# Designed miniproteins, single chains, continued (2): the designs that were tried, part 82

Each design is a single chain, and the fold is of that chain. pLDDT is the mean over its residues in the fold that is shown.

## One batch from the design tools (miniprotein)

Design m7007
Fold by ESMFold2-Fast:
Structure m7007 (fold): chain A 69 residues (1-69)
Amino acid sequence: DEALKKFNEGIKYFNEGKFEEAIKKFKEAIALDPNFAEAYYQLGILYRYLGKYEEADKYFAKAKELDPN
């Protein structure tokens, strides 16, 4: 799955501290699979880490909407 591949690349960049690259990969994953709840969740974590709390909250809300468990 190409979306999952982009997601895994995003996780790798996040772990390396390459936040801009991680955001790009998570957004690419979402573009390929708009219902990819985990990608929205990770993007929320990343934006929170960058101090972008309003953006983080929006992504967390979308992740919760797609997967309420």
Scores: mean pLDDT 87

Design m7008
Fold by ESMFold2-Fast:
Structure m7008 (fold): chain A 78 residues (1-78)
Amino acid sequence: MEKLREAMEEMAREATERYPEVKGFAEQAMRDVIAAGGTPTEALRILTEYANQAGKEIGEEAARALREAALEAIRRYT
């Protein structure tokens, strides 16, 4: 549980540093992943959904920033 929380906090920070406009999506994705209880598969599903939403509302660069931060966080968590 604590390791997942730390990974998600770092993911949200890293995504926001890559693309500041994505902050809201990254923070909401972090909260939803933590609330869902931490399987890597479920985390990837939630993170992918928020990346797709960021791509629709902001643009592909925002989606890419969130996807890259998410993949790195999952690798560190695994």
Scores: mean pLDDT 81

Design m7009
Fold by ESMFold2-Fast:
Structure m7009 (fold): chain A 60 residues (1-60)
Amino acid sequence: AEKSARAAEEAAKRGDATAAAVAAWDAGQISGNEKLARQGVAAGQAGDAEKAAEYARRAA
């Protein structure tokens, strides 16, 4: 989960909302936090890479 959270953080730093959303989903699935995974994907789809990375870190 921590590796996926770090990937989301790096994606957010470069403005890659899609990569951040994918990393948030992976973090949530690994930790079993389905709600946080879905929120991270929704944030990334809205173009908010920073919020997607935050949900990934909370899911980890």
Scores: mean pLDDT 75

Design m7010
Fold by ESMFold2-Fast:
Structure m7010 (fold): chain A 68 residues (1-68)
Amino acid sequence: SQELLFQILEKVLEKFPNLSPDFQKQLLEKLEKLESSDQDGLSKLLEDLESNPDLTEDNVLKLIDELI
């Protein structure tokens, strides 16, 4: 759902307030591909973002890639 994708984006922005241009571009491109992903996968991604304080930009992109 678009609402869940928006929540994922908001959580990433909370964790990484100073996003690199390359990360921002990759994040937006990958989030667009997630629109067709299953709801359970999206919910798990949101949980992983909320429960892991030490996530790096690379770790976030990897988690998203596993759902695409």
Scores: mean pLDDT 77

Design m7011
Fold by ESMFold2-Fast:
Structure m7011 (fold): chain A 120 residues (1-120)
Amino acid sequence: DIKVVESGGGSVPAGGSQTLSEKVSGTDIKNSAIAWLRQRPGEPAQLIAAISSSGDNKFYAGEVHGRATISQDVANNTAYLHLSDLQPADTAVYYGAVSPGANGGGTAAVYGEGTPLTVT
């Protein structure tokens, strides 16, 4: 069974930085598409960062572009999202997602339970 466990949320002051972690088991991240989504209170989940299954392509949503970095630690089967210059609007539950294989798409994705981040 594939499982995703997020960590690294908490309370952070505006202007600060935080690194969120997405630990994957049951599949290798090096051959999987990896994504980070967030859900702000009362809003639908939004894709904010992704890395393709080849590792060659990265995506960042406009709201976090220049402030977010997605990376992989293949040896520890963990992906990271580093967020800098945090704003109160970044307050959300952050979800890791993994799609095994070269083109997992949204329909094959496995999600974790989320890690809440509060920016004040």
Scores: mean pLDDT 82

Design m7012
Fold by ESMFold2-Fast:
Structure m7012 (fold): chain A 61 residues (1-61)
Amino acid sequence: MEEQLEKLRNELKKAYEEFKKRIEDIGADPDFVEEILNAIKERIKKYAPEELQKLFDELIS
């Protein structure tokens, strides 16, 4: 189980970095990006399992 979470974590980190870079490339404001990420984090905390919440907290914090 932990190996699956580790793979998911690595994939999420890569996807997050690529997503952030693409958003910056199209000229989105950092404040706008933070607002979206915070909205996603709040939604995840409400509906996602604890392991997924922890992964997102680690990526964003």
Scores: mean pLDDT 69

Design m7013
Fold by ESMFold2-Fast:
Structure m7013 (fold): chain A 87 residues (1-87)
Amino acid sequence: MIEEEVREAEELARKSGDEELLELARKSAELARIAEEVAKNGSISEEQRERMKELYIEIVNRERPASRAEAEAAVDRFLEAVKKAKA
């Protein structure tokens, strides 16, 4: 789960002194918090949507180049899952 991944990344960053890994862990935690708020509310604001896309791109860019279209699709899939869970 994303919480476990964030926890592992944060622990590794603290042990290694890796500023990039710590920044990645913080951004992952922010994305998780926005996702929880959206899931709880059943809706997303334009500001939340743009912030989630920014965070997704920055996180994924650590492993590979990420496109804006890919980030949009990821946020859209998350919103569809939230709507289905509340239906």
Scores: mean pLDDT 74

Design m7014
Fold by ESMFold2-Fast:
Structure m7014 (fold): chain A 80 residues (1-80)
Amino acid sequence: SDEELARKEALEKEKEAQARIQSTRAEYLQEVRDYYGPEAAKIVEDLLAYLEQNPDLSTEEKVALSREMLARIQELAAAG
């Protein structure tokens, strides 16, 4: 049916979006590693892994965690 075709197309779009997110994630982690070092990259990677394991987190919780991550990276950069 047209509804099943629409659902299949939506699923394909979701898979493409997920692949793009994964590609963006890898590029972002490399940028963090290049600019802030491997310890900062690990902090970011650990956060992204946590977000992946907890997909039901609210937008507010995700933003709060991202801000904490940024603060930790800033502290690491300031420490040398």
Scores: mean pLDDT 78

Design m7015
Fold by ESMFold2-Fast:
Structure m7015 (fold): chain A 59 residues (1-59)
Amino acid sequence: MGEEERELRERAGEAYRRAREGTPEKAREILSLVGKAHEAFHEGNYEEARRYAEKALEL
């Protein structure tokens, strides 16, 4: 299994935790970014997937 997949799972999990503890507005943005990260990952664009996941963690 690729390191990119593991990193995406870890970052997505952290983002979900922040969404649960944050405001509804931030939660919606985090979920949108995590969704885009998964979509980019499935398209083979690992750099873009990582970028979206990082952006979600900054909220």
Scores: mean pLDDT 77

Design m7016
Fold by ESMFold2-Fast:
Structure m7016 (fold): chain A 64 residues (1-64)
Amino acid sequence: FKEEVARIAALLAGYEAGLEGKSLEEAIARAREELAKRGLEISEEELEEAVKRGLELGKRLREL
């Protein structure tokens, strides 16, 4: 349950960063801080994958 919540939070952070035109590195940093504030944990690999997926979605919608 907590792992799923962490993945969704990371994806949403990436999505918002993508809408703002931010870099992957900035999106990852934002996601890490967001998860830390909520006391959520996730592997670095899963975090990066979720953030990257969100970032791509945000960038696509920004270009529409």
Scores: mean pLDDT 80

Design m7017
Fold by ESMFold2-Fast:
Structure m7017 (fold): chain A 104 residues (1-104)
Amino acid sequence: SERAIELAEQGKLDEAFKEALITGSDVALALVYLKQGKYEQALKLAERAIALYPDSPYAHAVLGEVYYKMGKYEEALKHYQKAIEIDPNFERAKKLYEEVKKKL
């Protein structure tokens, strides 16, 4: 759900959570848990989203951000690279890729 993702990016986590549950969006739920600092729950949901939709650039970007927050920079880099390979115009993934490279 694009709306659930937008609400989560705005920090409206309770509203984003409800919208994500209504729409069944694992990517949006993963983003909500990520924003709440619940990285293990975010990881599980993002991995499930990629298992169902392996070519989702947004799912790879969210999984990359979960790994980044967990300090797993090599894993984060790989998933940001996948997001960019799928969508070369994904500016957020490009920015995070460069930020992670500085940590290695």
Scores: mean pLDDT 84

Design m7018
Fold by ESMFold2-Fast:
Structure m7018 (fold): chain A 69 residues (1-69)
Amino acid sequence: MEKVKVRITVPESAVVEVVELIKKHGGYILDMRRLPDGTVEIVAEVPKEAIDELRALAEKHGGSVEVLP
């Protein structure tokens, strides 16, 4: 199964749910940092099938998901 790198930007309150979803799909957290605006940026490697579910979760919390090159 092909894995892709994604950048997920969510409020700090959503971080636990995002991390749990990544792990549920067998993904890996590559980097995590807090941004000056109080959001958290998570870079992860996830199966392509997980992208839609991650995007839906992030958007529910006012965040976003970007697929990296």
Scores: mean pLDDT 82

Design m7019
Fold by ESMFold2-Fast:
Structure m7019 (fold): chain A 63 residues (1-63)
Amino acid sequence: EELRKKGLEYSEKAEQAVRDGDLETANEYLKKAEEYFAPLGREGAILSVASRLRVVGVQLERE
């Protein structure tokens, strides 16, 4: 619930940081999102993978 919400917020911030070209900040936010997702077990694992794929997708579109 709250952990999922916080994880998604950081995931969105990571995606925006990639769009801004700030890959270091994006990585920090992505790591934070994964920390919030970890306690959610299987759902958290799925959300972590989905967040990573979104960030990679944004980065690839810039190339």
Scores: mean pLDDT 77

Design m7020
Fold by ESMFold2-Fast:
Structure m7020 (fold): chain A 84 residues (1-84)
Amino acid sequence: SEELEREVARAIALIGAILLAKYSPNPKVREKVRQAAEALANGDFETAARYLKEALEIAKQDPNASEEDIKMLERLLKIVEELL
């Protein structure tokens, strides 16, 4: 069912955003992903996508960012954009 698939995607995106908000090494990335998680919890996918795009751009410019975190941000952004 499309409704179940959408709810599962939302849950996966929210969990991923919460984990990145807690564990990402860059505090600016953590703050943007925290804002994305709040937007996701409220069903505001447009705002969530915007904050994830901002977090991804910050992470890509940070020499201390892990490649794993960047790939996870890209995956989360893709999931959230598919919910739009």
Scores: mean pLDDT 86

Design m7021
Fold by ESMFold2-Fast:
Structure m7021 (fold): chain A 72 residues (1-72)
Amino acid sequence: SDFDEGVFEVAIAVARSIKRHTEDPKIQELEDKIIELYKKLLKAVKEGNEEEVKRLQKEIKKLNDEISAIKK
């Protein structure tokens, strides 16, 4: 489904919250990268750059998968 820009702002707030409440410096680093990618994704959505949106979504998923692997 198509999302509005507010969905990505909520995702940034969630990533910031996880970063604040984790003691794992690797998770903090990965969440920082996710926050920056969501900021780029918001810009790409506003610009109508569908190729960049898909690339950024894939990169965010990869980083979330890395965090999940750490939390085993």
Scores: mean pLDDT 81

Design m7022
Fold by ESMFold2-Fast:
Structure m7022 (fold): chain A 63 residues (1-63)
Amino acid sequence: SELERQRRETIEAIKNDESLSPRAKMMSLIVLEVPEEELEKVAKELGISPEELEELRKKRAAV
């Protein structure tokens, strides 16, 4: 679908943003409400552990 295509393009743009740290890239994807399955895939690609991903989600929920 168009929404799935736009989501993939947005994820790739964030992954390739040299101004963002891996942690900041993941936080951006969490704020955009990217599905859990996709968040886990990107976290693995960026070297972010499942534990660190959970900490980032808790930080977002606290705001």
Scores: mean pLDDT 79

Design m7023
Fold by ESMFold2-Fast:
Structure m7023 (fold): chain A 61 residues (1-61)
Amino acid sequence: DLKEGQEYFRKSQYEEAIEYYKKAASKGNAEAWFNLGIVYAQLRQYEKSLEYLKKGKELEE
């Protein structure tokens, strides 16, 4: 799921990237939370971006 999300992000297919990153994040992948934050920042949804970046930081070991 993380790899698929990254591929969609590279193609600027942000809606699809978010879907796959959410799947990876729900499985405990901390990197996916950071990638969600980055995608939402690209969409200028800074409040959601900050929430996801904080989640990634909390789960990062």
Scores: mean pLDDT 80

Design m7024
Fold by ESMFold2-Fast:
Structure m7024 (fold): chain A 51 residues (1-51)
Amino acid sequence: MTADQYYDQGMGLYESRAYYSAAIYFEKALSLKPDDEKYKENLKRAKELAS
């Protein structure tokens, strides 16, 4: 999968309120594209909502 594909999967999970799973996919996206600010912001948000 590409970083964008992981991000898209994460967004789908985020919209369905599966925040923990969304965070995992955002982390995968960020591992492939470490400097992407959008991935960092959505990962932070998903982690906050998963707690």
Scores: mean pLDDT 85

Design m7025
Fold by ESMFold2-Fast:
Structure m7025 (fold): chain A 67 residues (1-67)
Amino acid sequence: VNPLRLEGEALAALGRMAAWLGDYELAIEQYRRAIELLREAAAAGDPLAAAELAETERALAEAEARL
């Protein structure tokens, strides 16, 4: 399993929890960290990382639209 993808997925989950609580600033911080790790994992050829990256980028855009 790709450790960069797992860490990115965990950070994305934390971002979603923050957004669910209405803390969009914290959600954006966590999503940006997740995206960095997921980009590295996707560049290394992990297709699951590419899918999670797309979802996390969408979630980031939605959170940013609320600020």
Scores: mean pLDDT 86

Design m7026
Fold by ESMFold2-Fast:
Structure m7026 (fold): chain A 63 residues (1-63)
Amino acid sequence: SIEELQTLIDNGVKVITVNGDLSDEQIDLLIEKGKGLTIAGPGLSEETIKTLNAAGIEVIDTS
């Protein structure tokens, strides 16, 4: 959820594991606060990966 993602970022977690694609709200939060984070997991769309990489976020596709 967006609240769980916010909590992980605020607590200084460096790698966040996801299952499936991200919501627009999650993507917006990561663009704002997620620079230098790594997002890992299966089911991320190519569009989401491209957007996160452009924002300085590393992505590990585990699909």
Scores: mean pLDDT 80

Design m7027
Fold by ESMFold2-Fast:
Structure m7027 (fold): chain A 78 residues (1-78)
Amino acid sequence: SKATEELIKLLDEEEEWVRKRFPGHPLTEEYVAYLEKLKKLAETLSDEKVEELLKYYKEHRDEILREFEEAAREEEAR
């Protein structure tokens, strides 16, 4: 339960960050939809599997955010 709560909190913070950083952008809506799917998945998994997912997310978050920012900047550059 604690691992699930921590993961959901991080995903909520991520959604707030991307919506504030890139409001109305198509990639923002796609990414938010992805995060919502992860929240639903987290609620169905065992604590052990949620901890593995949380570790994976933390390790890859910086890469995902960097790729998202680069893609969004290319679209905004027109």
Scores: mean pLDDT 75

Design m7028
Fold by ESMFold2-Fast:
Structure m7028 (fold): chain A 63 residues (1-63)
Amino acid sequence: SRIEELKREIKELEELIEELEKEEEEALKAGDERKAAVLFSARGILLAAIDFLKEQLERLEKE
């Protein structure tokens, strides 16, 4: 079902964000400010995507 697909997509994106947070910390520890900035931006985009998917999921669950 579309609801199950959305829940799976959200979970996969949340797991990816956790991985990106770890990579960002490693980049900062290594002094790679450019890489850390890119990872920070990528994480922001993914968080916005999760918010869109969560709103879509809530609308479908209420119908």
Scores: mean pLDDT 85

Design m7029
Fold by ESMFold2-Fast:
Structure m7029 (fold): chain A 67 residues (1-67)
Amino acid sequence: SVEEIAEEIFEKADVDGDGYVPKELAVPLIAEALGVSEAEAARVLARYGDTKLDREQLVAAVRELAE
């Protein structure tokens, strides 16, 4: 599911345990998980957060790319 994919990405990229994922780490992980380009992933992530995404923002971004 979208939520499961987002959780796997969150676990890999929330390396400091602060509850946020840096966009620079999220972009390549999302691209790999969904089979999209890093440019496409970055385009969608530009609409969420500033430099980091919380869990709910990550789920929303993954859902947009998966649809």
Scores: mean pLDDT 79

Design m7030
Fold by ESMFold2-Fast:
Structure m7030 (fold): chain A 66 residues (1-66)
Amino acid sequence: MELKEAVEEALKLAEEERFEEAVETLKPYVDEGTEEAKKAYKEFLEKVREILSKKPLEYLEELAEK
């Protein structure tokens, strides 16, 4: 599987809250330590942070409504 495909698959898994499987999909590439893997991993983390950022906002809004 190409790194780009692995990143896309990991993002799909992350959207489903299957973070363990998402990380495991990228793990072999990160372990190899290629330039491409580092860049792709940074982009992946940025996307994951965006997803996680959404959850805190929903949580805070729910608390504020109460």
Scores: mean pLDDT 70

Design m7032
Fold by ESMFold2-Fast:
Structure m7032 (fold): chain A 60 residues (1-60)
Amino acid sequence: SEEEIERFVKQMVLFAKNLLEKGYPKEKILDIIEAAAALYGRRFGVDPEELVERIKKELE
């Protein structure tokens, strides 16, 4: 559902911000986001690339 997708995006944004604050490189954070999006996308029938784009937009 859209509500579940929105929760996932919000949680991934918070997670990514936490890693950035801890000094993790952006490339590694993106790799983690892509892996999580692939897993979630397959499970719930959502395009992983769309999830990655939504998360990246929220991080701007």
Scores: mean pLDDT 82

Design m7033
Fold by ESMFold2-Fast:
Structure m7033 (fold): chain A 66 residues (1-66)
Amino acid sequence: MVDPETYIENVKKGLESAAKINLESALTGAKVLLAQMRRENAPQEVIEAVEAELKRIEKEIEEKKK
């Protein structure tokens, strides 16, 4: 089974890469991923990591609109 730390790191890396290309697409992807993880009863650490990345992307979008 994949170690939770490795899984969290891979998710963060994927979301960071997506955000570099398109912040709005990364935000949509993070929301979809978070909803899927919650439905599949993913580990709490993984859910919290994705929530943190989602909030970070939201703030970046808000800052760039100003």
Scores: mean pLDDT 74

Design m7034
Fold by ESMFold2-Fast:
Structure m7034 (fold): chain A 62 residues (1-62)
Amino acid sequence: PVEMEAQLLGLPREKAREAAEAALRALRDGWSKEEIVELLQKMGVPREVAERIAEAALRYAA
């Protein structure tokens, strides 16, 4: 679900998958939404897209 939302926001499939996996892993490691957004931006994801991916990760993971 997170990967699909990243694709709908205009990320290439491979980058969408990597971003979704990174966000979910960081969330499981106790990272905040803001920290996840910063991580995704370092991976080359635009801030607006990174915020939406982080929100999706929060909805679909503990």
Scores: mean pLDDT 77

Design m7035
Fold by ESMFold2-Fast:
Structure m7035 (fold): chain A 105 residues (1-105)
Amino acid sequence: LEEYRKTLADIYIDLGRYYYNKGDFEKAKEYFEKAIEVDPNNARAYRELGNLYLDEGKYEEAIKWYEKAIQAAGKASPSTYRNLAKAYEGLGDKEKAEEYRKKAE
């Protein structure tokens, strides 16, 4: 059951990426949300939602989803920290942006 849920979540993430790359952000969100529904601890799905909101310029939403990705993984990748820095920079929070850039090292 656990392995099945993880595989299904990966399929939903791949479908979300497919629609994201086609510019269909609404369908991309739907598939990333479906991945979270079947595997609530899937850090990759949370990170993809963060990336999507960051690309839309919705910085506060991007930060929320990246924080969920870190909680689900128990750690953040350097890419997640760089993207958090970009989101905080977009909000004008230079101090937080610098903090996360340092964490990405």
Scores: mean pLDDT 86

Design m7036
Fold by ESMFold2-Fast:
Structure m7036 (fold): chain A 87 residues (1-87)
Amino acid sequence: MKALETLKKVSEELKKEYPDVKFILDEMSDRDAILNGLGGGSGHIVIQDLDTGKRVVVKGEDEEKLREAITELIDAGHKNIRLTAIY
């Protein structure tokens, strides 16, 4: 899946830049994402701050928007980030 490939690539790059930030990588079906209250839709990545529950959704092929959304959370002081690829 392109979303999962993008998520893995961007997360590996950001782990090197921000070694003090905890990244949790998940993948789930669109149905399971709905049941878990994430939403997002197939081919998307859901970015979640685990401390506040704040959520941002980006298209799975949009590496730059994914990187920007994650770095905005890190710059705001968030240290526990869950990234979920939706298939």
Scores: mean pLDDT 81

Design m7037
Fold by ESMFold2-Fast:
Structure m7037 (fold): chain A 55 residues (1-55)
Amino acid sequence: MEIEELKEQLEYLEKNRDKLIDKYVFETGMSKEEAEAFVDRQIELLKKKIEELEK
């Protein structure tokens, strides 16, 4: 189901959060705090989408 795919993606982002933060810092020159906020926003959006699909 699509929900299962989204949950797997969410878990991937959560487990790889530190690595993704480092990648954004290296690529964009963002501060660590800015990169953290950016990644956390993506995680939050996925959680919201999963909830909307489940209702």
Scores: mean pLDDT 80

Design m7038
Fold by ESMFold2-Fast:
Structure m7038 (fold): chain A 84 residues (1-84)
Amino acid sequence: MVEEVRAFAERQLAKLDEAIAAAKDPEIRAELEEVRRELAETAARLVEAIERGAPASEVRRLLLEMIGLVLRGIGLVIDDELKA
């Protein structure tokens, strides 16, 4: 699970880096940069929680937070395209 979480997070962070580079709206770019920062932090917290054997409820909450950040990033990319 830890390796799978790390691989997933690394892939999503790479996609966000591409989205940041492609964004032409400075406000959307800044929001994507914030999502990237929050995703990196949440992924690190999720990995730490799994490694210390945190309760399943805590692991699930952190996983849902991470998924929510991925969805927010996708929404920002769509918003950037629709503004054009």
Scores: mean pLDDT 85

Design m7039
Fold by ESMFold2-Fast:
Parts: structure tokens; sequence; C-alpha cells
Structure m7039 (fold): chain A 84 residues (1-84)
């Protein structure tokens, strides 16, 4: 759980940094999409911290893992769009 939360926070930070770079490049729409994904990941982390039921915790952990994977793919896609 702790390791997943730490990974989720790193990915959210990477998404925000990528969004900042895209905003400087003038791609406001992609930057906003990356910020929204970072926000969703952080909201899921907060829900996981407040969850008291083990079944709910497992559900949230799975949801966070999916969002973290999607977030990593968005960072890569944003980089490709900037370099091409």
Amino acid sequence: MEELIEEARRVAEELRRAAEELERAGDLETAEALREQAKEIEELVEKLKKAEDEEEKKKLEREIAIKVTAGRLLVVAGRIEREL
C-alpha cells in the first residue's frame, strides 16, 4: 500500500511537470488533461488513506494502479507530441 501511494504521487508529479512543459509550448488542452489525471490519482490516494474496509482498500488499490499506468502512458504521449 505505502509503495503504491508513493508511486502514485510520483506519477502525479510527473504529470504536472509534463503539463507545465506543454503549457509553455502552447498546448493548453493536453496540459489540462494531464493535470486532471494527476488530480484524479491524488483523490484516489486520499480515498485509500480514509478507507477502513479491506475490500474497499483492494478496490481503490486496483483503481490507483490502473490510473497510474494510464498516467505514465499520457506522459509518454505528451513527450512524443512535443518532439515530433
Scores: mean pLDDT 79

Design m7040
Fold by ESMFold2-Fast:
Structure m7040 (fold): chain A 65 residues (1-65)
Amino acid sequence: MSEEEKEKLREEADKLGREAVRALARGDNQTAADYLRKVAEILEKLGEEERAKRVRESADRVLTL
């Protein structure tokens, strides 16, 4: 994977993270968890397994709210 592709994936993850925050502000916990899961998938593609685990934990926490 190229450096440009990695940067694009990181930017996409950041955007999805912001969408998750917006969903939480609206009380859409399921939508927020879905966005966080997509962020975790992108982080896994980038090889950032530790960050992906933290994001998955956040998604699980949101679903239990």
Scores: mean pLDDT 83

Design m7041
Fold by ESMFold2-Fast:
Structure m7041 (fold): chain A 81 residues (1-81)
Amino acid sequence: SEEEAKKLIEEMKKLVDEYVEAMRAGDTQRAEELRKKYNELKKKAETVLEKIDDPELKQRFVREIVAGDLLLVGAEVEAAL
């Protein structure tokens, strides 16, 4: 459902924030746990999105997921430098 998709994306956004903070703190164990949880929620969000018939709403949710992915990759690149 649309409501289920919104809830999953909000949970993913919280995990992104926690992941970035863990990476900045050098807490590699916590970062790995948070990244795993994010990947699991992303898979659930993708399955929920396949059931959404509104293309505009679906595109909006996809953009939110992509934005989260970019923040995670950015934190990982920064940590590798």
Scores: mean pLDDT 83

Design m7042
Fold by ESMFold2-Fast:
Structure m7042 (fold): chain A 69 residues (1-69)
Amino acid sequence: MPLSPEQLAQAIGLVVEAQRQLYAETDPQRVEQILEELRKRLLELGVPEDTVEEIVNGLRHDWDQQQAA
């Protein structure tokens, strides 16, 4: 299901907002809450499940790398 330009812009905005929240977050429980909220919002916008999984996994990986630093 192709996203409209407006839906794509909203999806990008949600990912950027989640990245900002994750960059400031050190609590793993809060991180999972942020990722679940992002997942829910992306699915509501009509982003495919496999694409949402890839985005969420990428953000979790980036956060894990940040914690290792």
Scores: mean pLDDT 81

Design m7043
Fold by ESMFold2-Fast:
Structure m7043 (fold): chain A 74 residues (1-74)
Amino acid sequence: LREEIIKKLEEMLEEAKKNGAPEEVLKLLEEAIRLVEEGGSVREVIEKLKEIEKLDPSLAEKITEIVRLLGELS
């Protein structure tokens, strides 16, 4: 599950890079990936993902899926 979440976040980061997303979005995604890898707070990861969604609404569907998976990690 954790590895699946990391993979989906990495896929979203690569897609964001390809589409020329703002540097702020890329930094938030990289930080979210590190938090999941380190076993950090699920709540903090979700907060970062919601911030990304506000900056880039095109990622909303992928973010919703990842947030659902994060709920299963608890």
Scores: mean pLDDT 79

Design m7044
Fold by ESMFold2-Fast:
Structure m7044 (fold): chain A 70 residues (1-70)
Amino acid sequence: MLPLTEREREVFRAIGELARELGRPPSLREVGERLGISPATVSRHVRRIMEKTGLPDRESLVAAAVNALE
């Protein structure tokens, strides 16, 4: 897999932390609020993370992010 940038790692970690806190996948707005960035910026980072990790969908991305916290 291609390495994640520092910002992509921050987005990935925030997704995992929010998913655990909420008990559901977080919205782009919720991730943006956590990181102080726009939902559009979050969406771009999510696409790049999925490309680099080979994860097929947002559900797989959220599961991987939660597992990375453990």
Scores: mean pLDDT 81

